# Designed miniproteins, single chains, continued (2): the designs that were tried, part 96

Each design is a single chain, and the fold is of that chain. pLDDT is the mean over its residues in the fold that is shown.

## One batch from the design tools (miniprotein)

Design m7315
Fold by ESMFold2-Fast:
Structure m7315 (fold): chain A 66 residues (1-66)
Amino acid sequence: MSHEERIAISEELIERLKDAKTKEELVLLALAYKGLGDGLAEIYGEDSPEVKEAYAKAKEVMQSLP
């Protein structure tokens, strides 16, 4: 899978899971944000604002888990 494909798939999953309610859905949403960040890091570098924002969103979602 290319880095661009990983970014596209992650963005699609984020939109589909925008209204996530269950623990399983929230875990998938957090993994989608991490995948987005990982893909962006390979293209733009890990210090880019886009990567930091994606990882921050992943952390935020994980912190919402019971």
Scores: mean pLDDT 80

Design m7316
Fold by ESMFold2-Fast:
Structure m7316 (fold): chain A 77 residues (1-77)
Amino acid sequence: SAITREVREAMERLGLSPEATFERFDKDGDGVLDRAELEELVRFLGLSASVDEVMAAADLDGDGVIDWGEFLALAGV
């Protein structure tokens, strides 16, 4: 998807791995990104997509958080 490509390109531009990106914003160390952490990630990566669009693309379980597997899918891995 366009969002997946944009996330991957942003991480490549910033020299960040998916692991480093996820860990940077997983402030609680619980292995998930909540909406507030995802908003910070979207702003940091400079994405044109809204947080709601990113949540819709990655949150396969509909639980309102993004786990590591969902984040890897979002990052195109």
Scores: mean pLDDT 77

Design m7317
Fold by ESMFold2-Fast:
Structure m7317 (fold): chain A 62 residues (1-62)
Amino acid sequence: MDRDIEVGLVLIHKGVILANEKVSEEALAEMDRLVAQVEAGEITVDEAVKRLNEIVDEERKK
């Protein structure tokens, strides 16, 4: 129940990023890995969102 909500929040955040930013295939794969880690309960939503924002910042520098 709570995990499904957490995964949904990370997927929404990823979707907003992809709608506004161009990311490399490598960055997209890393984002997908973060979603999988939240689904597995390995990281929190807050940690996943922070890492998604870090990926976007790195992509903007390219």
Scores: mean pLDDT 79

Design m7318
Fold by ESMFold2-Fast:
Structure m7318 (fold): chain A 72 residues (1-72)
Amino acid sequence: SEDERLARAGETVRRIVELLAQGRYEEAIELAQAGHAELGRTVSREELEKNRERWAEKSREMLAELEAARKA
């Protein structure tokens, strides 16, 4: 269901944000590559490595969007 898909995507994004906060960029990149299809967004490894702060902000924004969608 849509709710189940959003819940799983939200959990993945939440973990990515946690890994980024801990400075675990390699693990965050691997998880993002594995899970990005569920978010409907394409992100290259090069973009993730080059723009780590921007990626962290995008991940936070995605999490907020997913949380808002769950409440609707």
Scores: mean pLDDT 63

Design m7319
Fold by ESMFold2-Fast:
Structure m7319 (fold): chain A 71 residues (1-71)
Amino acid sequence: DLEAVKARIRARLQEIIKNGNAEAKAYAQKGLASPDPAEMQRYGLKALGAQGGVSAEVWEQFAAEEAALAA
């Protein structure tokens, strides 16, 4: 369900806003402010990168979410 994917992305961005560094929080805030789920996803990836990167497992999950949003 597309709405469930969007909710997961928002939850991840909100967690970054609570626990991330200043750069990651700025990206996460921009993602949450965007009405475009693809733009939210891009800002989420930038936020995780600013925190020091992301694991292969999380990266693969993001790729699957991007595919779902594009379908």
Scores: mean pLDDT 74

Design m7320
Fold by ESMFold2-Fast:
Structure m7320 (fold): chain A 83 residues (1-83)
Amino acid sequence: TEEKLREAVRYAAAGAIAARKGDGEKAVKYFEKGIEYASKSDGPYKDDIIKYLKKGAEAARKGDGEKAVEYAKKAIEAARKSL
């Protein structure tokens, strides 16, 4: 469970890096993998992690890299509260 949360954080961070570089397609793929790992985890902030990664993917699809990074940061903060 903690291992799944750590993987969700890794993918959220990778998605943020891709979004900063203007690679929205790659950012979406990383955020979707982060959602998959978060969905397989347990903890009080699981739904918040999924919510923020979903919003990050939506922002990346719209070409809003700044918003994608902002939501990725919120997802990582929620995951860290569970670790």
Scores: mean pLDDT 85

Design m7321
Fold by ESMFold2-Fast:
Structure m7321 (fold): chain A 95 residues (1-95)
Amino acid sequence: SMLEEMRKLGKELTEEVLARIKEVAEKLGVSEEEVVERLEKENEKEFKEFLEKRKKEIDKMIAEGTPREELLKLLKEEMEKVKEFILKRLEELEE
């Protein structure tokens, strides 16, 4: 599950996404669980490809000897990109 992966990456990021899922569910007149299911089903391939691309970039930085402190900062920036991807897809579900 996409949400389960995000829960492992930070509480704040998860809370923001969950709040947005609730807003979309209320607007569409469906359950939060249905919004999550639609999001995962409609975007599973795109999300998988996006995550694989981010993983390759991180693996490259590790291979190039990027300092741990800088690597952690870049990982946080990549997590923000994952959040933005999900929020954009939630917005598209409202259209």
Scores: mean pLDDT 72

Design m7322
Fold by ESMFold2-Fast:
Structure m7322 (fold): chain A 87 residues (1-87)
Amino acid sequence: SPEEAARAAREGARRGGKESPNKTISDVAQLAGEEAYRVGGLRAAGKATYHAMIGGSGLPGDGNKPATDEQIEKAARGAAEGAREGV
């Protein structure tokens, strides 16, 4: 369901922020997309990844730096919205 895909994407994003060695918004978006794919398929994954990147990113080039908790939560919100749209 869209709700399950949104939840999976949000939890994937938060897990990326906690467990990823680099904790970049790119890593957060990747895990959000992977979890969205498992529940909602390819379109949910693509939209979750895209919206996580937009939600979490501040400036070009910051994607390789560790994300702040605020950026991770913005990415998680974006991922959930994108995953819901993609289902």
Scores: mean pLDDT 80

Design m7323
Fold by ESMFold2-Fast:
Structure m7323 (fold): chain A 78 residues (1-78)
Amino acid sequence: SMEDLLQGVERAEAFAEKVYELAKDNPKVAEAYKKFKEALAEFRKVVEDPNASQEEIEAAAEKVVEAGKALVEEALAV
């Protein structure tokens, strides 16, 4: 559901913040976290748009998931 999607994004943000705090001295992790935050900001902008379609919201959420995967991969490489 849309509510489950929004809750998932909030949990992903909390997890990403924890990863950043543990590995922020690594510039690759810092850059991946920055990209994740940018994707998250765009997702929130789409969600706040009353004219946004469900497809647009799902596409923005997919970008957040992909940025989160990249962050985890960089953190595991540390």
Scores: mean pLDDT 81

Design m7324
Fold by ESMFold2-Fast:
Structure m7324 (fold): chain A 59 residues (1-59)
Amino acid sequence: MTPEELVEETVREMRRHGVPDDQLAAWETALRDLLARGEHERVKAFVEFIREYLRQREA
């Protein structure tokens, strides 16, 4: 999976889990900013953080 695909998948996961629109927009903007800077390792770390947040939200 490319960093671009990872961002797209993460945004879809956030929408599927019902993350509030303002939070989703903020995190999508941050992910795309990191992607534009070529900060691929930071994109991956932020995605892992978001996935952990979604897991905690379901618990």
Scores: mean pLDDT 82

Design m7325
Fold by ESMFold2-Fast:
Structure m7325 (fold): chain A 59 residues (1-59)
Amino acid sequence: SMAAQEEQTRKLVGQAMAALDAGAPRSEIEALLAQLEKNSFTERQKRYLANLRHRAAEQ
């Protein structure tokens, strides 16, 4: 269901944000972003992914 996909997206966004804030290895951040890419079905979800990619690129 879309609700389950949205919940997974929120969880992955939270994990990616936590990893970025903790200075996790780039490989870990890239793996999380790849999972988000697979789960980005709506324009809102795609914007979350784009913002996280921007943050990752600045580190």
Scores: mean pLDDT 75

Design m7326
Fold by ESMFold2-Fast:
Structure m7326 (fold): chain A 61 residues (1-61)
Amino acid sequence: SSVEEGKRRVVEEAEEYKKKGDLKHAASILRMASDAFEKSGHTELAEELRKKAEEYEKEYK
């Protein structure tokens, strides 16, 4: 579905920023996407992205 495609693109974009060492930007992208999915009723996808953002946030000061 287009929703699953959107999630995949967001994760890929965040991973590219992580590869560049920009974990703050990567976490921010995941947080914003999580909030957007939550507001659109995609709670499970939002929770998955939120957890990934929290993992990235733990890696930077």
Scores: mean pLDDT 81

Design m7327
Fold by ESMFold2-Fast:
Structure m7327 (fold): chain A 78 residues (1-78)
Amino acid sequence: SLEEKLEELAKQIEELIKKGADPEVIKKLVDQAVALARELGSVPQETLDVHKEALYLKIEGKEEEAEKLLKKAIEERK
C-alpha cells in the first residue's frame, strides 16, 4: 500500500541520515516521501512542509533543532 511505501521511505531516510550519506540522495527520498504523503491526502500541506524542513535539519546534523520544530508545530495545532 501507499502507507507501507511511505513507512519504508521514512526508515530509509532515517538510516541514511544516521550514516551521514550524501545529502542530495537523502533529499530525493524526502521529496518522494512528501509526494506520497500528499497523495494519501491525510496530512495538510503546511504540516508536510514542516516535516520536510525538520528532515533537512536532521540531514545537516541538527537533530535537536528538528525535534524542537516538530514539537512547536504540534503545539500550534492545539
Scores: mean pLDDT 75

Design m7328
Fold by ESMFold2-Fast:
Order: sequence, then structure tokens, then C-alpha cells
Structure m7328 (fold): chain A 73 residues (1-73)
Amino acid sequence: MPEQVTVVVHVSAEDKTAEHLKAIIDEAARRHAGNRVVVVIVTDGEAVSPEDAAAAIEHGERLGVSALVVQGP
């Protein structure tokens, strides 16, 4: 069975920009090279804008990473 690695990252409201989310995805892709990577980004208390979330998800797809952006409590 293909190995799947799930990385969960919590980000503060200050760090929920598309550039910061892309940096998280880049790090996960490099650290787990050769594996199927799923990155779950949890924003603490505030939602990421749809545009920033879409940009991060598209960036992940280009790297072969499945990215999910979720609003936390």
C-alpha cells in the first residue's frame, strides 16, 4: 500500500497568509520526499480567506501534496 504521511500544522491569525501556508507545504514536501503527503493546516480561531486557501492548495497540487485548510476552534 502506498505510504501516506499526514502533517498537521497550527497557524495563528498572523501567519495565515498564502505565502506562509505555501512555506508550510514546501517544508512538508521536502521533509517527506518520496512519500504521499497530506498537510492539514489548522487556523487558530479565524478562517483563511478563500483566495489564500485556494492559492496554498494549488501550490500543494503542483508539488504532489494534498493540502487541507481547516478553521480551528
Scores: mean pLDDT 76

Design m7329
Fold by ESMFold2-Fast:
Order: sequence, then structure tokens, then C-alpha cells
Structure m7329 (fold): chain A 93 residues (1-93)
Amino acid sequence: GAAYRARLQATADEARANKPKIDELEKQVDAFAAQHPEHRPAIEAARDKARAGAVKEFSGLSPEDRELVGRYYGSIAAYNLAQQLKAQEAAAA
């Protein structure tokens, strides 16, 4: 329907606008995982789960936009988990 199509377009537009932010989030996640390699599998699992969910949710997008939206949602999920784990590490110190 028109509402679903509008949501697809809005989501693709948001991911395109946030391309520089995706790169910065991935950089911050990689830096944290390099310092805490024990958390890398959990962070990668969260990223992959969020990416797979987004690709399924927004399957009506072009393959290029679907890949970008998947990367965007995956990067946000990985970043959020890394921030949560960073807070847990700080509390344990």
C-alpha cells in the first residue's frame, strides 16, 4: 500500500543521509572490539541479526538500498550493544 511504500522510501532516504554516521559508528565499534575482543562475537551477532531483520522488513527496496538499510540498522545495533558493554566494563572497574 501507499503507507508501506512511503515508509520504504523514508527509510532508504534516512540511511543515505546517514552514510557518514554509519562509517563513524562502525569505526567506534571496531575500536571497542579491538580493546575488548571477548565482546566481538556478541557485537557481530547483534549486527547480523539487526541487518537480517531490516533486509526482511524492507524487502520492497532495491538491492542497493536494501544493502544500505541493512548496514545502517546493523551498525546502530552493534553501536548500541558496544555502548551498553562499555558501561558494564566501567561499572565493573
Scores: mean pLDDT 85

Design m7330
Fold by ESMFold2-Fast:
Structure m7330 (fold): chain A 85 residues (1-85)
Amino acid sequence: MALSEEEKEEIIEKIVKEFLENKDEAIEALETEEADPSPGALKVYEKMKEIVKLYKEGAEEEEIRKKIKEMLKELIKEREELAKK
């Protein structure tokens, strides 16, 4: 069953907070880990790299939060669309 809108927002905020709280560790992991890229993982990896780049360029944390939320909303929506079929 698909997540409710409230549950989606709660999960998204939780992930955003976890990323921002441990952003140095997350950045190191993304830079040092050469994933064996499955098609889905490649898309996530590319979006995460873009977020990391924005952070390194001195982007506001609020802009980073928006990017992470947009990425997670897209991923959740894509999975829900697949589950409907």
Scores: mean pLDDT 65

Design m7331
Fold by ESMFold2-Fast:
Structure m7331 (fold): chain A 62 residues (1-62)
Amino acid sequence: MIDEVIDEKAAELEKRYGKEVAEQFRKAIESLKKINPAITAEDVEKLADFYKRYLDRREAAA
C-alpha cells in the first residue's frame, strides 16, 4: 500500500533528519497525489531516496 510506504519512509527520514524533513516529505507526497492520483509505492521510495541522498551530501551527514 502506498500509504504504508509513505509512513515507513517518513519515519526513516524523521529518525535520521528530524520531524521537519519528515513533514515536508509527507506534504510533498500529498501534493503529488493530488496532481497524479496514480502515484505508486515505487515513486514514494524514489522521492525518499532522493531526500536521503540530497541531505547526506549537504549537511545531514548520516
Scores: mean pLDDT 76

Design m7332
Fold by ESMFold2-Fast:
Structure m7332 (fold): chain A 55 residues (1-55)
Amino acid sequence: MAIIEYLGKVYKLEIGDEVEILGAKLKLLSVTEEKATLKNLKTGELLEIPKELKL
């Protein structure tokens, strides 16, 4: 389970969950102590969100 804060909104995700953020459909692939890795399902792009940074 990962809790992601982005632009003041909180998203609660488990590995393999899909979420729509700002029109992009993202899938949570992994969570480490340092980062969460999401895949954009439309483009195939990987997004890494550092746990130290609130976006």
Scores: mean pLDDT 70

Design m7333
Fold by ESMFold2-Fast:
Structure m7333 (fold): chain A 80 residues (1-80)
Amino acid sequence: GKELIEVLGEVAEKAGADGELARKMMEALLAGDREKAEEYGRKMEELVLSKMSLEEAAKKEEEAIEEKREELLEALRKLK
């Protein structure tokens, strides 16, 4: 099955963000590097908001999460 980082990257890409930035953000969070995680998060926010409104971005994120819901749940279950 897919790892959580991989699924989160796919969700980010479907929401109009960069999947590699999402992956790097999650890797930084797991490593305890909050400064790097915040840097990658800001870059993704800037990228998304350069293409669409905040409301549209939130809606696309929700839709992307719902589309990948089963894969996200499977990946999260592996962390238990």
Scores: mean pLDDT 74

Design m7334
Fold by ESMFold2-Fast:
Structure m7334 (fold): chain A 94 residues (1-94)
Amino acid sequence: SEALEYYAKGVEAYEKGDYKSAAEYFEKAAKLANNSDGVIWENLGDAYYKLGDLESAIEAYRKAAELYSDDPALKAALEGKIAEAEEELARKLA
């Protein structure tokens, strides 16, 4: 799957600290997966968070949480990431 290939490249870039390339690869993977894979959206959120793009990170995490609607543990973990990103954004705006 081309989506899986871009996802793998995104993970590799993220592990190397290349968060910009990671975000670009995860964006392509999400689009190719018809925006239906919560794992891709969560990883995209993580990459945006590392880039300091907190608004984009929150949006991506919310999308992942919607897709994890039948997994309470994964959804709760994403609610935690959203709360942390919102708190960091509030600190930057103060």
Scores: mean pLDDT 87

Design m7335
Fold by ESMFold2-Fast:
Structure m7335 (fold): chain A 72 residues (1-72)
Amino acid sequence: MTPEERKKLFEDYLKKLLDETSKIAEKVFGVSREEVEKLYKEDIVKFMQFYEEALLKERSLRAKKYIEKLKA
């Protein structure tokens, strides 16, 4: 893969990650999209940690709710 193609794929991945994180964080933590965007611009490492925490919490809630619904 060319360096230019690799860079574009990485940028596209980060944009999707930001959009997904914003949706999950708003639902799970009540954090505004503006706060998530600020974190993304100021500290990418903290943004990645926040994304992982938001994703894990959202997935845990979904799995628990789905299992409870399936058992009913």
Scores: mean pLDDT 75

Design m7336
Fold by ESMFold2-Fast:
Structure m7336 (fold): chain A 92 residues (1-92)
Amino acid sequence: SEHQKYFEEAAKLAKEVGDEKTAQAAERAKQAQTLDELVQATRDAVQALNNSDNLTPEQKRKITYLLSLGIQRFIEEHHAEQIRAQRERLAA
């Protein structure tokens, strides 16, 4: 899934600098099946980012950007699936 690639990259970047909490939250976002799970995981990731002493401002911006792309893609993918299901229902 396209949204999973962004969360995977965010988790990898956080793990490379030793920020395990941000990496774990990004991995949970990658595995999220619902919007509620995604929102909670990304909230945890942002909280971990803000409390991290291991991340530079540039790294924090990059991870935040990747999390934002992941959220946007998740919404787009789920919205497209809902539209397809509705179209099939109306065509029947």
Scores: mean pLDDT 80

Design m7337
Fold by ESMFold2-Fast:
Structure m7337 (fold): chain A 87 residues (1-87)
Amino acid sequence: SLVESYQNVAKEAKKLAEQGLISQSDADSLVKLHEQTAKLIQQAKTEKDPFQKEIDEAMVLIIEGVSKIAISSLSPEAKEKLEEAYK
């Protein structure tokens, strides 16, 4: 599921920090971003207001864009491992 993919990226970010491939600060930022995105996706699934559901889904797309930019600023090895965790 998409929620599981976001949770897997958060776990991978923590492992990469433990391995010294990214900073602990970068890992904490990525964990927070992906955990918040997972919560928003779950909220959108249960939202009964069509307008609010569209807003929640649009916010997921915006956050995904921000996440891709953040990941692209990391080393090639860290980027590859985080992108693989999305699958």
Scores: mean pLDDT 75

Design m7338
Fold by ESMFold2-Fast:
Structure m7338 (fold): chain A 84 residues (1-84)
Amino acid sequence: MPLNEEELENLLRAAALVVVLEGLDVEEVLRRIEEVLGPEAAERFRRLVEEYEGLPREELEKELKELLEKLKEARKKRAEEKKK
């Protein structure tokens, strides 16, 4: 099942936030995203990492929390729709 643009953007944002907050290897994560989602997604991820590196940790933690809530809501909705 291909992700729509909004879901893809939210997943890339979550990945970029986690990478910046946890100090993970950006190039290794970027390579993995390119292999799974393609070079356009990898380029978007790199730009998001650069954007988030310019922000204070407190703002990154707030953004990640809000984004995780959106992703959890989307997953719950999909699980409920599978029961019908």
Scores: mean pLDDT 75

Design m7339
Fold by ESMFold2-Fast:
Structure m7339 (fold): chain A 83 residues (1-83)
Amino acid sequence: MTPRELFLEYAKPVDGRVSIEEGAEGIAKVLEKYEGIPYEVAYEAALEALKEEDKDGDGYVTVEEAFRGGTKALALAKARLEA
C-alpha cells in the first residue's frame, strides 16, 4: 500500500475534500507506518498543519492541501519528539 492509498483509506474524501479531522487521521497513519512517528504525536501535528491550510475556516481542505500539510505535519511531529 502506498502512502497516498493509506491516506485515502482513512481520510475518505467526498468531492475532493476532507474534514480537518479526517485528513489528520490519514496523515497520522502515513507518518506512523512510513516514518515511525507515534500515532498520537502524528495526529496532533497533522491537526495543527491542516488548520493552517484551512484558509476559508470552514473545517475542510482539499486532498492536495492535505498532502501539502503532510510535509509540515512530519516536521512538526519530529520537532515535538526532539523536545
Scores: mean pLDDT 80

Design m7340
Fold by ESMFold2-Fast:
Structure m7340 (fold): chain A 100 residues (1-100)
Amino acid sequence: MLEVPEIKPEDSVKEILEKVLAGLEEARELLEKGEATNEEIREYLEKLIEDLKPFEDNPDVRALIKLLEELVEGLKKGASKESIITAIDNIIAWLKERLA
């Protein structure tokens, strides 16, 4: 099972974004290898969103939550594995730009 990254109250925004980046890279790899299902990715993302909600006053965290919520909606509507991987890759690229 995918482990949701441990977001701590003392984490900086940078540390939060780095933890989410690492988690999404792992989720993407497991999904590509067929070691995680679309349903497991959806559950992972829903838990991640809940853990990020306390930090939504930060505009980058709020934007990240919105991107993850859009991905969850796609999964609920039966999006293909290939389009989910593409959506995760887009969020990973966005996170890398924020961390540069």
Scores: mean pLDDT 86

Design m7341
Fold by ESMFold2-Fast:
Structure m7341 (fold): chain A 66 residues (1-66)
Amino acid sequence: SSAKAQYQQSVAQALEQATRGGEEQIKKLLEEGKKDPSKRQKYLQQAQGVQQGRDLGERLAQQVIS
C-alpha cells in the first residue's frame, strides 16, 4: 500500500539523518580527544557508545524497511 511505502520511506530517511548526526558527533568527540591526550580515552569511550547506539537503531529500522 502507499501508506506502507510512505512509512518505509520515512523510516529510511530518519535512519539516514540519525546516521549523519551520529557521524558528526563521533567526529567531534575524536577531535576533542586529539586536543587533550589525558582525556583521549574518555572521548574514545563516548564515541564507541554513540556507534553502539547507531548500530542498534539501524538494526531496528532495517526490520521495518526490509
Scores: mean pLDDT 76

Design m7342
Fold by ESMFold2-Fast:
Structure m7342 (fold): chain A 68 residues (1-68)
Amino acid sequence: PEIVLSDEERAQVAAVVAEMQRLLRAGVPIDDAHDTALARIDALPLSPEQKDALRRALDDWAAQLRAR
């Protein structure tokens, strides 16, 4: 499913994704980086539907990273 975001909202989400990637590269555990990203998404001024879709996408990404 497509997540519909404005340019401003997209930039905010991209910053959260970039931080999660930075934490992972720095050796932060996947679960801790994932929890940080989820907290950042929850703090954004987005609709509940947008937040749910983004949390699901982050959950899927974290699950893929845990797969060897």
Scores: mean pLDDT 81

Design m7343
Fold by ESMFold2-Fast:
Structure m7343 (fold): chain A 66 residues (1-66)
Amino acid sequence: MAPVAGARATPEKRALHDEVAAELRRRAAELAATVPDSELPAAVQALVAAARDRLAAGVAAIDAAA
């Protein structure tokens, strides 16, 4: 086993990370099918920003509930 020097994450936080990442990938693929290539980076950037915000809000909610 490898030691980790960073902060530990609960199973809930790890699940949240995985869920957000999976949703991001799915939505990005859908955008690629419907949005022209020149507009795709802006649409994906908005999606990434929303994912980042959701992750931060989810982590904050878990911490506030504890």
Scores: mean pLDDT 75

Design m7344
Fold by ESMFold2-Fast:
Structure m7344 (fold): chain A 57 residues (1-57)
Amino acid sequence: SKQQQAQQLEQQGNQYAQQGNYQKAAELYKQASKLTGDKDLQFEADINEQHAKNPPP
C-alpha cells in the first residue's frame, strides 16, 4: 500500500538524516509526502533540504 511505502521511505530518510546525509533524507521524505499528502513529511523534507544547503557543524 502507499502507506507502507511511505513508512519505509520515512525510515530510510531518518537513517540518512542521522548519518548527516540531509540531501538524501530530504528526497526520501519528499517521496513519502507525495504518496500520502502528509504535511509533516513535507515539513521534514524542507528542514533536511535546508540543512543540506547550510549543514550544521
Scores: mean pLDDT 82

Design m7345
Fold by ESMFold2-Fast:
Structure m7345 (fold): chain A 85 residues (1-85)
Amino acid sequence: TTTYVSNLLIEAPDEETKKQLEEKAKQIGKELGAEVLTVSLDPTTLAITISSTDEDAVKKATELVKQAAEELGAKVKREVHTVLE
């Protein structure tokens, strides 16, 4: 089964903003049926992995997470899309 994966590396202006983004990303994944995994690398750096067998769900979740990050003043440092067979 083909799985679509989006990886985001995000730098937040502070720890509170990073935590808000973690919760928002998880909620977006839940609403769109995509799996969202978050890893706190340091107090202001967050890695987010979004995955699903539905490519459109991953694309929509990724865009909503990016919009949420930018709205909260966080910076998207890296974005990588991968397809797993």
Scores: mean pLDDT 87

Design m7346
Fold by ESMFold2-Fast:
Structure m7346 (fold): chain A 77 residues (1-77)
Amino acid sequence: VTLDEFVSGLPNLLGSSYYLAKPIFDLIKQNKPEEAGKKLVELSKDPILGDNAKSGFLASVKKYFGDEVAKQVEKAA
């Protein structure tokens, strides 16, 4: 599965949470993992989505962008 195929599938993976996650993936695609991590903090502050959405998002980043990118995003969050 390519990165573009993964991003196209995000609405199916994240449902209504896609609107929060898409900007974060766009930043990762632009090689701005630190800015992506800062936006991930906003995702974790949501009382409905919370830490479960953050954990699921980081797992997806690790799977499709690799361990190093996931570590950079997590460090910035």
Scores: mean pLDDT 66

Design m7347
Fold by ESMFold2-Fast:
Structure m7347 (fold): chain A 66 residues (1-66)
Amino acid sequence: SQVIEELQKLYEAIEKGDVKKAYEELDELKKLGLTELADHLRSLIDKGDFDLAASSARTVITHLEQ
């Protein structure tokens, strides 16, 4: 799934503290039609809530893998 692949890349970028890469992966999620999710995760990153952003991305990955 391209969605799972992009979410995994986003999760890795957040875990590394690579804000630029995280924003690039959020833009890719928006291109895949996941605008509301991308906007939510961006809001957390913009607030510096990286742990919550990473946790939220991982939760969505787990949900999609089931």
Scores: mean pLDDT 85

Design m7348
Fold by ESMFold2-Fast:
Structure m7348 (fold): chain A 65 residues (1-65)
Amino acid sequence: SMMEEKAKEAAKLAEQAMGPAVEVEIRGEAVVITTLDDSPETLRKAQWAAEMIELTTGLKAEVRK
């Protein structure tokens, strides 16, 4: 669907922006960003990316450790 394509594109952009510090996966209609780096900066960036994904796609986005 168009929403799934948007989610895949958003996930790819988040991976490119944050590099190996995060792992991004799509679970149904949700985007999950897993932080692999325990730094506060990585967590803040992941949270911001999740918020932007929700605002731009309307999908659920969550950050986990």
Scores: mean pLDDT 76

Design m7349
Fold by ESMFold2-Fast:
Structure m7349 (fold): chain A 86 residues (1-86)
Amino acid sequence: MKTFEDLPEEVQKRALEVVGRLRKLPEEERLEVIERTIEEAAKRLGVSKETVRDYLSGKRKPTAEEAKVLVEVLEEVLEEHLEEKA
């Protein structure tokens, strides 16, 4: 079964970079970005927000394709947040 670790090295590096950038935000802003990511990922994947939260909490493993979408959404939401602050 394809998992996050089975993704191309470049996608894994992108995930680590975006998480590192999130950690530099104040807690309140980080929570806002995470909540926006959950909402957008749920829409793009056609799943409930609860399912996305299960992926993030480790209660359910996303497929490699779903994991890629989660990383892409997180990158987009974070960039939008940073642009709003610039």
Scores: mean pLDDT 75

Design m7350
Fold by ESMFold2-Fast:
Structure m7350 (fold): chain A 72 residues (1-72)
Amino acid sequence: MYHVTVTVEAAGVKVTKEGDVSSSEEETALVKEAMDEALKKAGAADGKVVSLEVSVEGNKITVKIKLEPIAA
């Protein structure tokens, strides 16, 4: 088990989600939730990942994602 903090930025919107995960599926779900929320708040249906930063410190994983909203 490791503690994951996901921060997603899209069109001036910033969303942070964190949780304890025990599998790659749980980590993927947390990342997807943060991305979906950021895009929804930005008024976009989808987004392109333009920046991805991952850092690990012991049992802590920090994920920082910057999304460019895709126009409808």
Scores: mean pLDDT 80

Design m7351
Fold by ESMFold2-Fast:
Structure m7351 (fold): chain A 99 residues (1-99)
Amino acid sequence: MEKLKKVSEELLKKYEPAMQALLAGKYEEAAKLLKEITGKEVPLDPKVQLQEIYTNMLAEFLKSIDDKEKAEELLETAKENLKSLTEEGIKALEKAVEA
């Protein structure tokens, strides 16, 4: 449990600046921060930027889970539902990581 908590805290700190920029409507700043974090170019689309944040955070979190099949299933489910995870998506992800 302590190991997963540390991973979730590190992920939240790592992606927090990008999420804050996105929520503030600073899409160019969010794209720059995401590129620095992931090394991947992200378009100036807030939905795509939100999906990129959630996908990368979830992927890194799931790598800490021993059950790879369950991790892959959860990642696939998250990708499908990312479009519906808008304003409350960040809170839902934080709660899921802590649970």
Scores: mean pLDDT 65

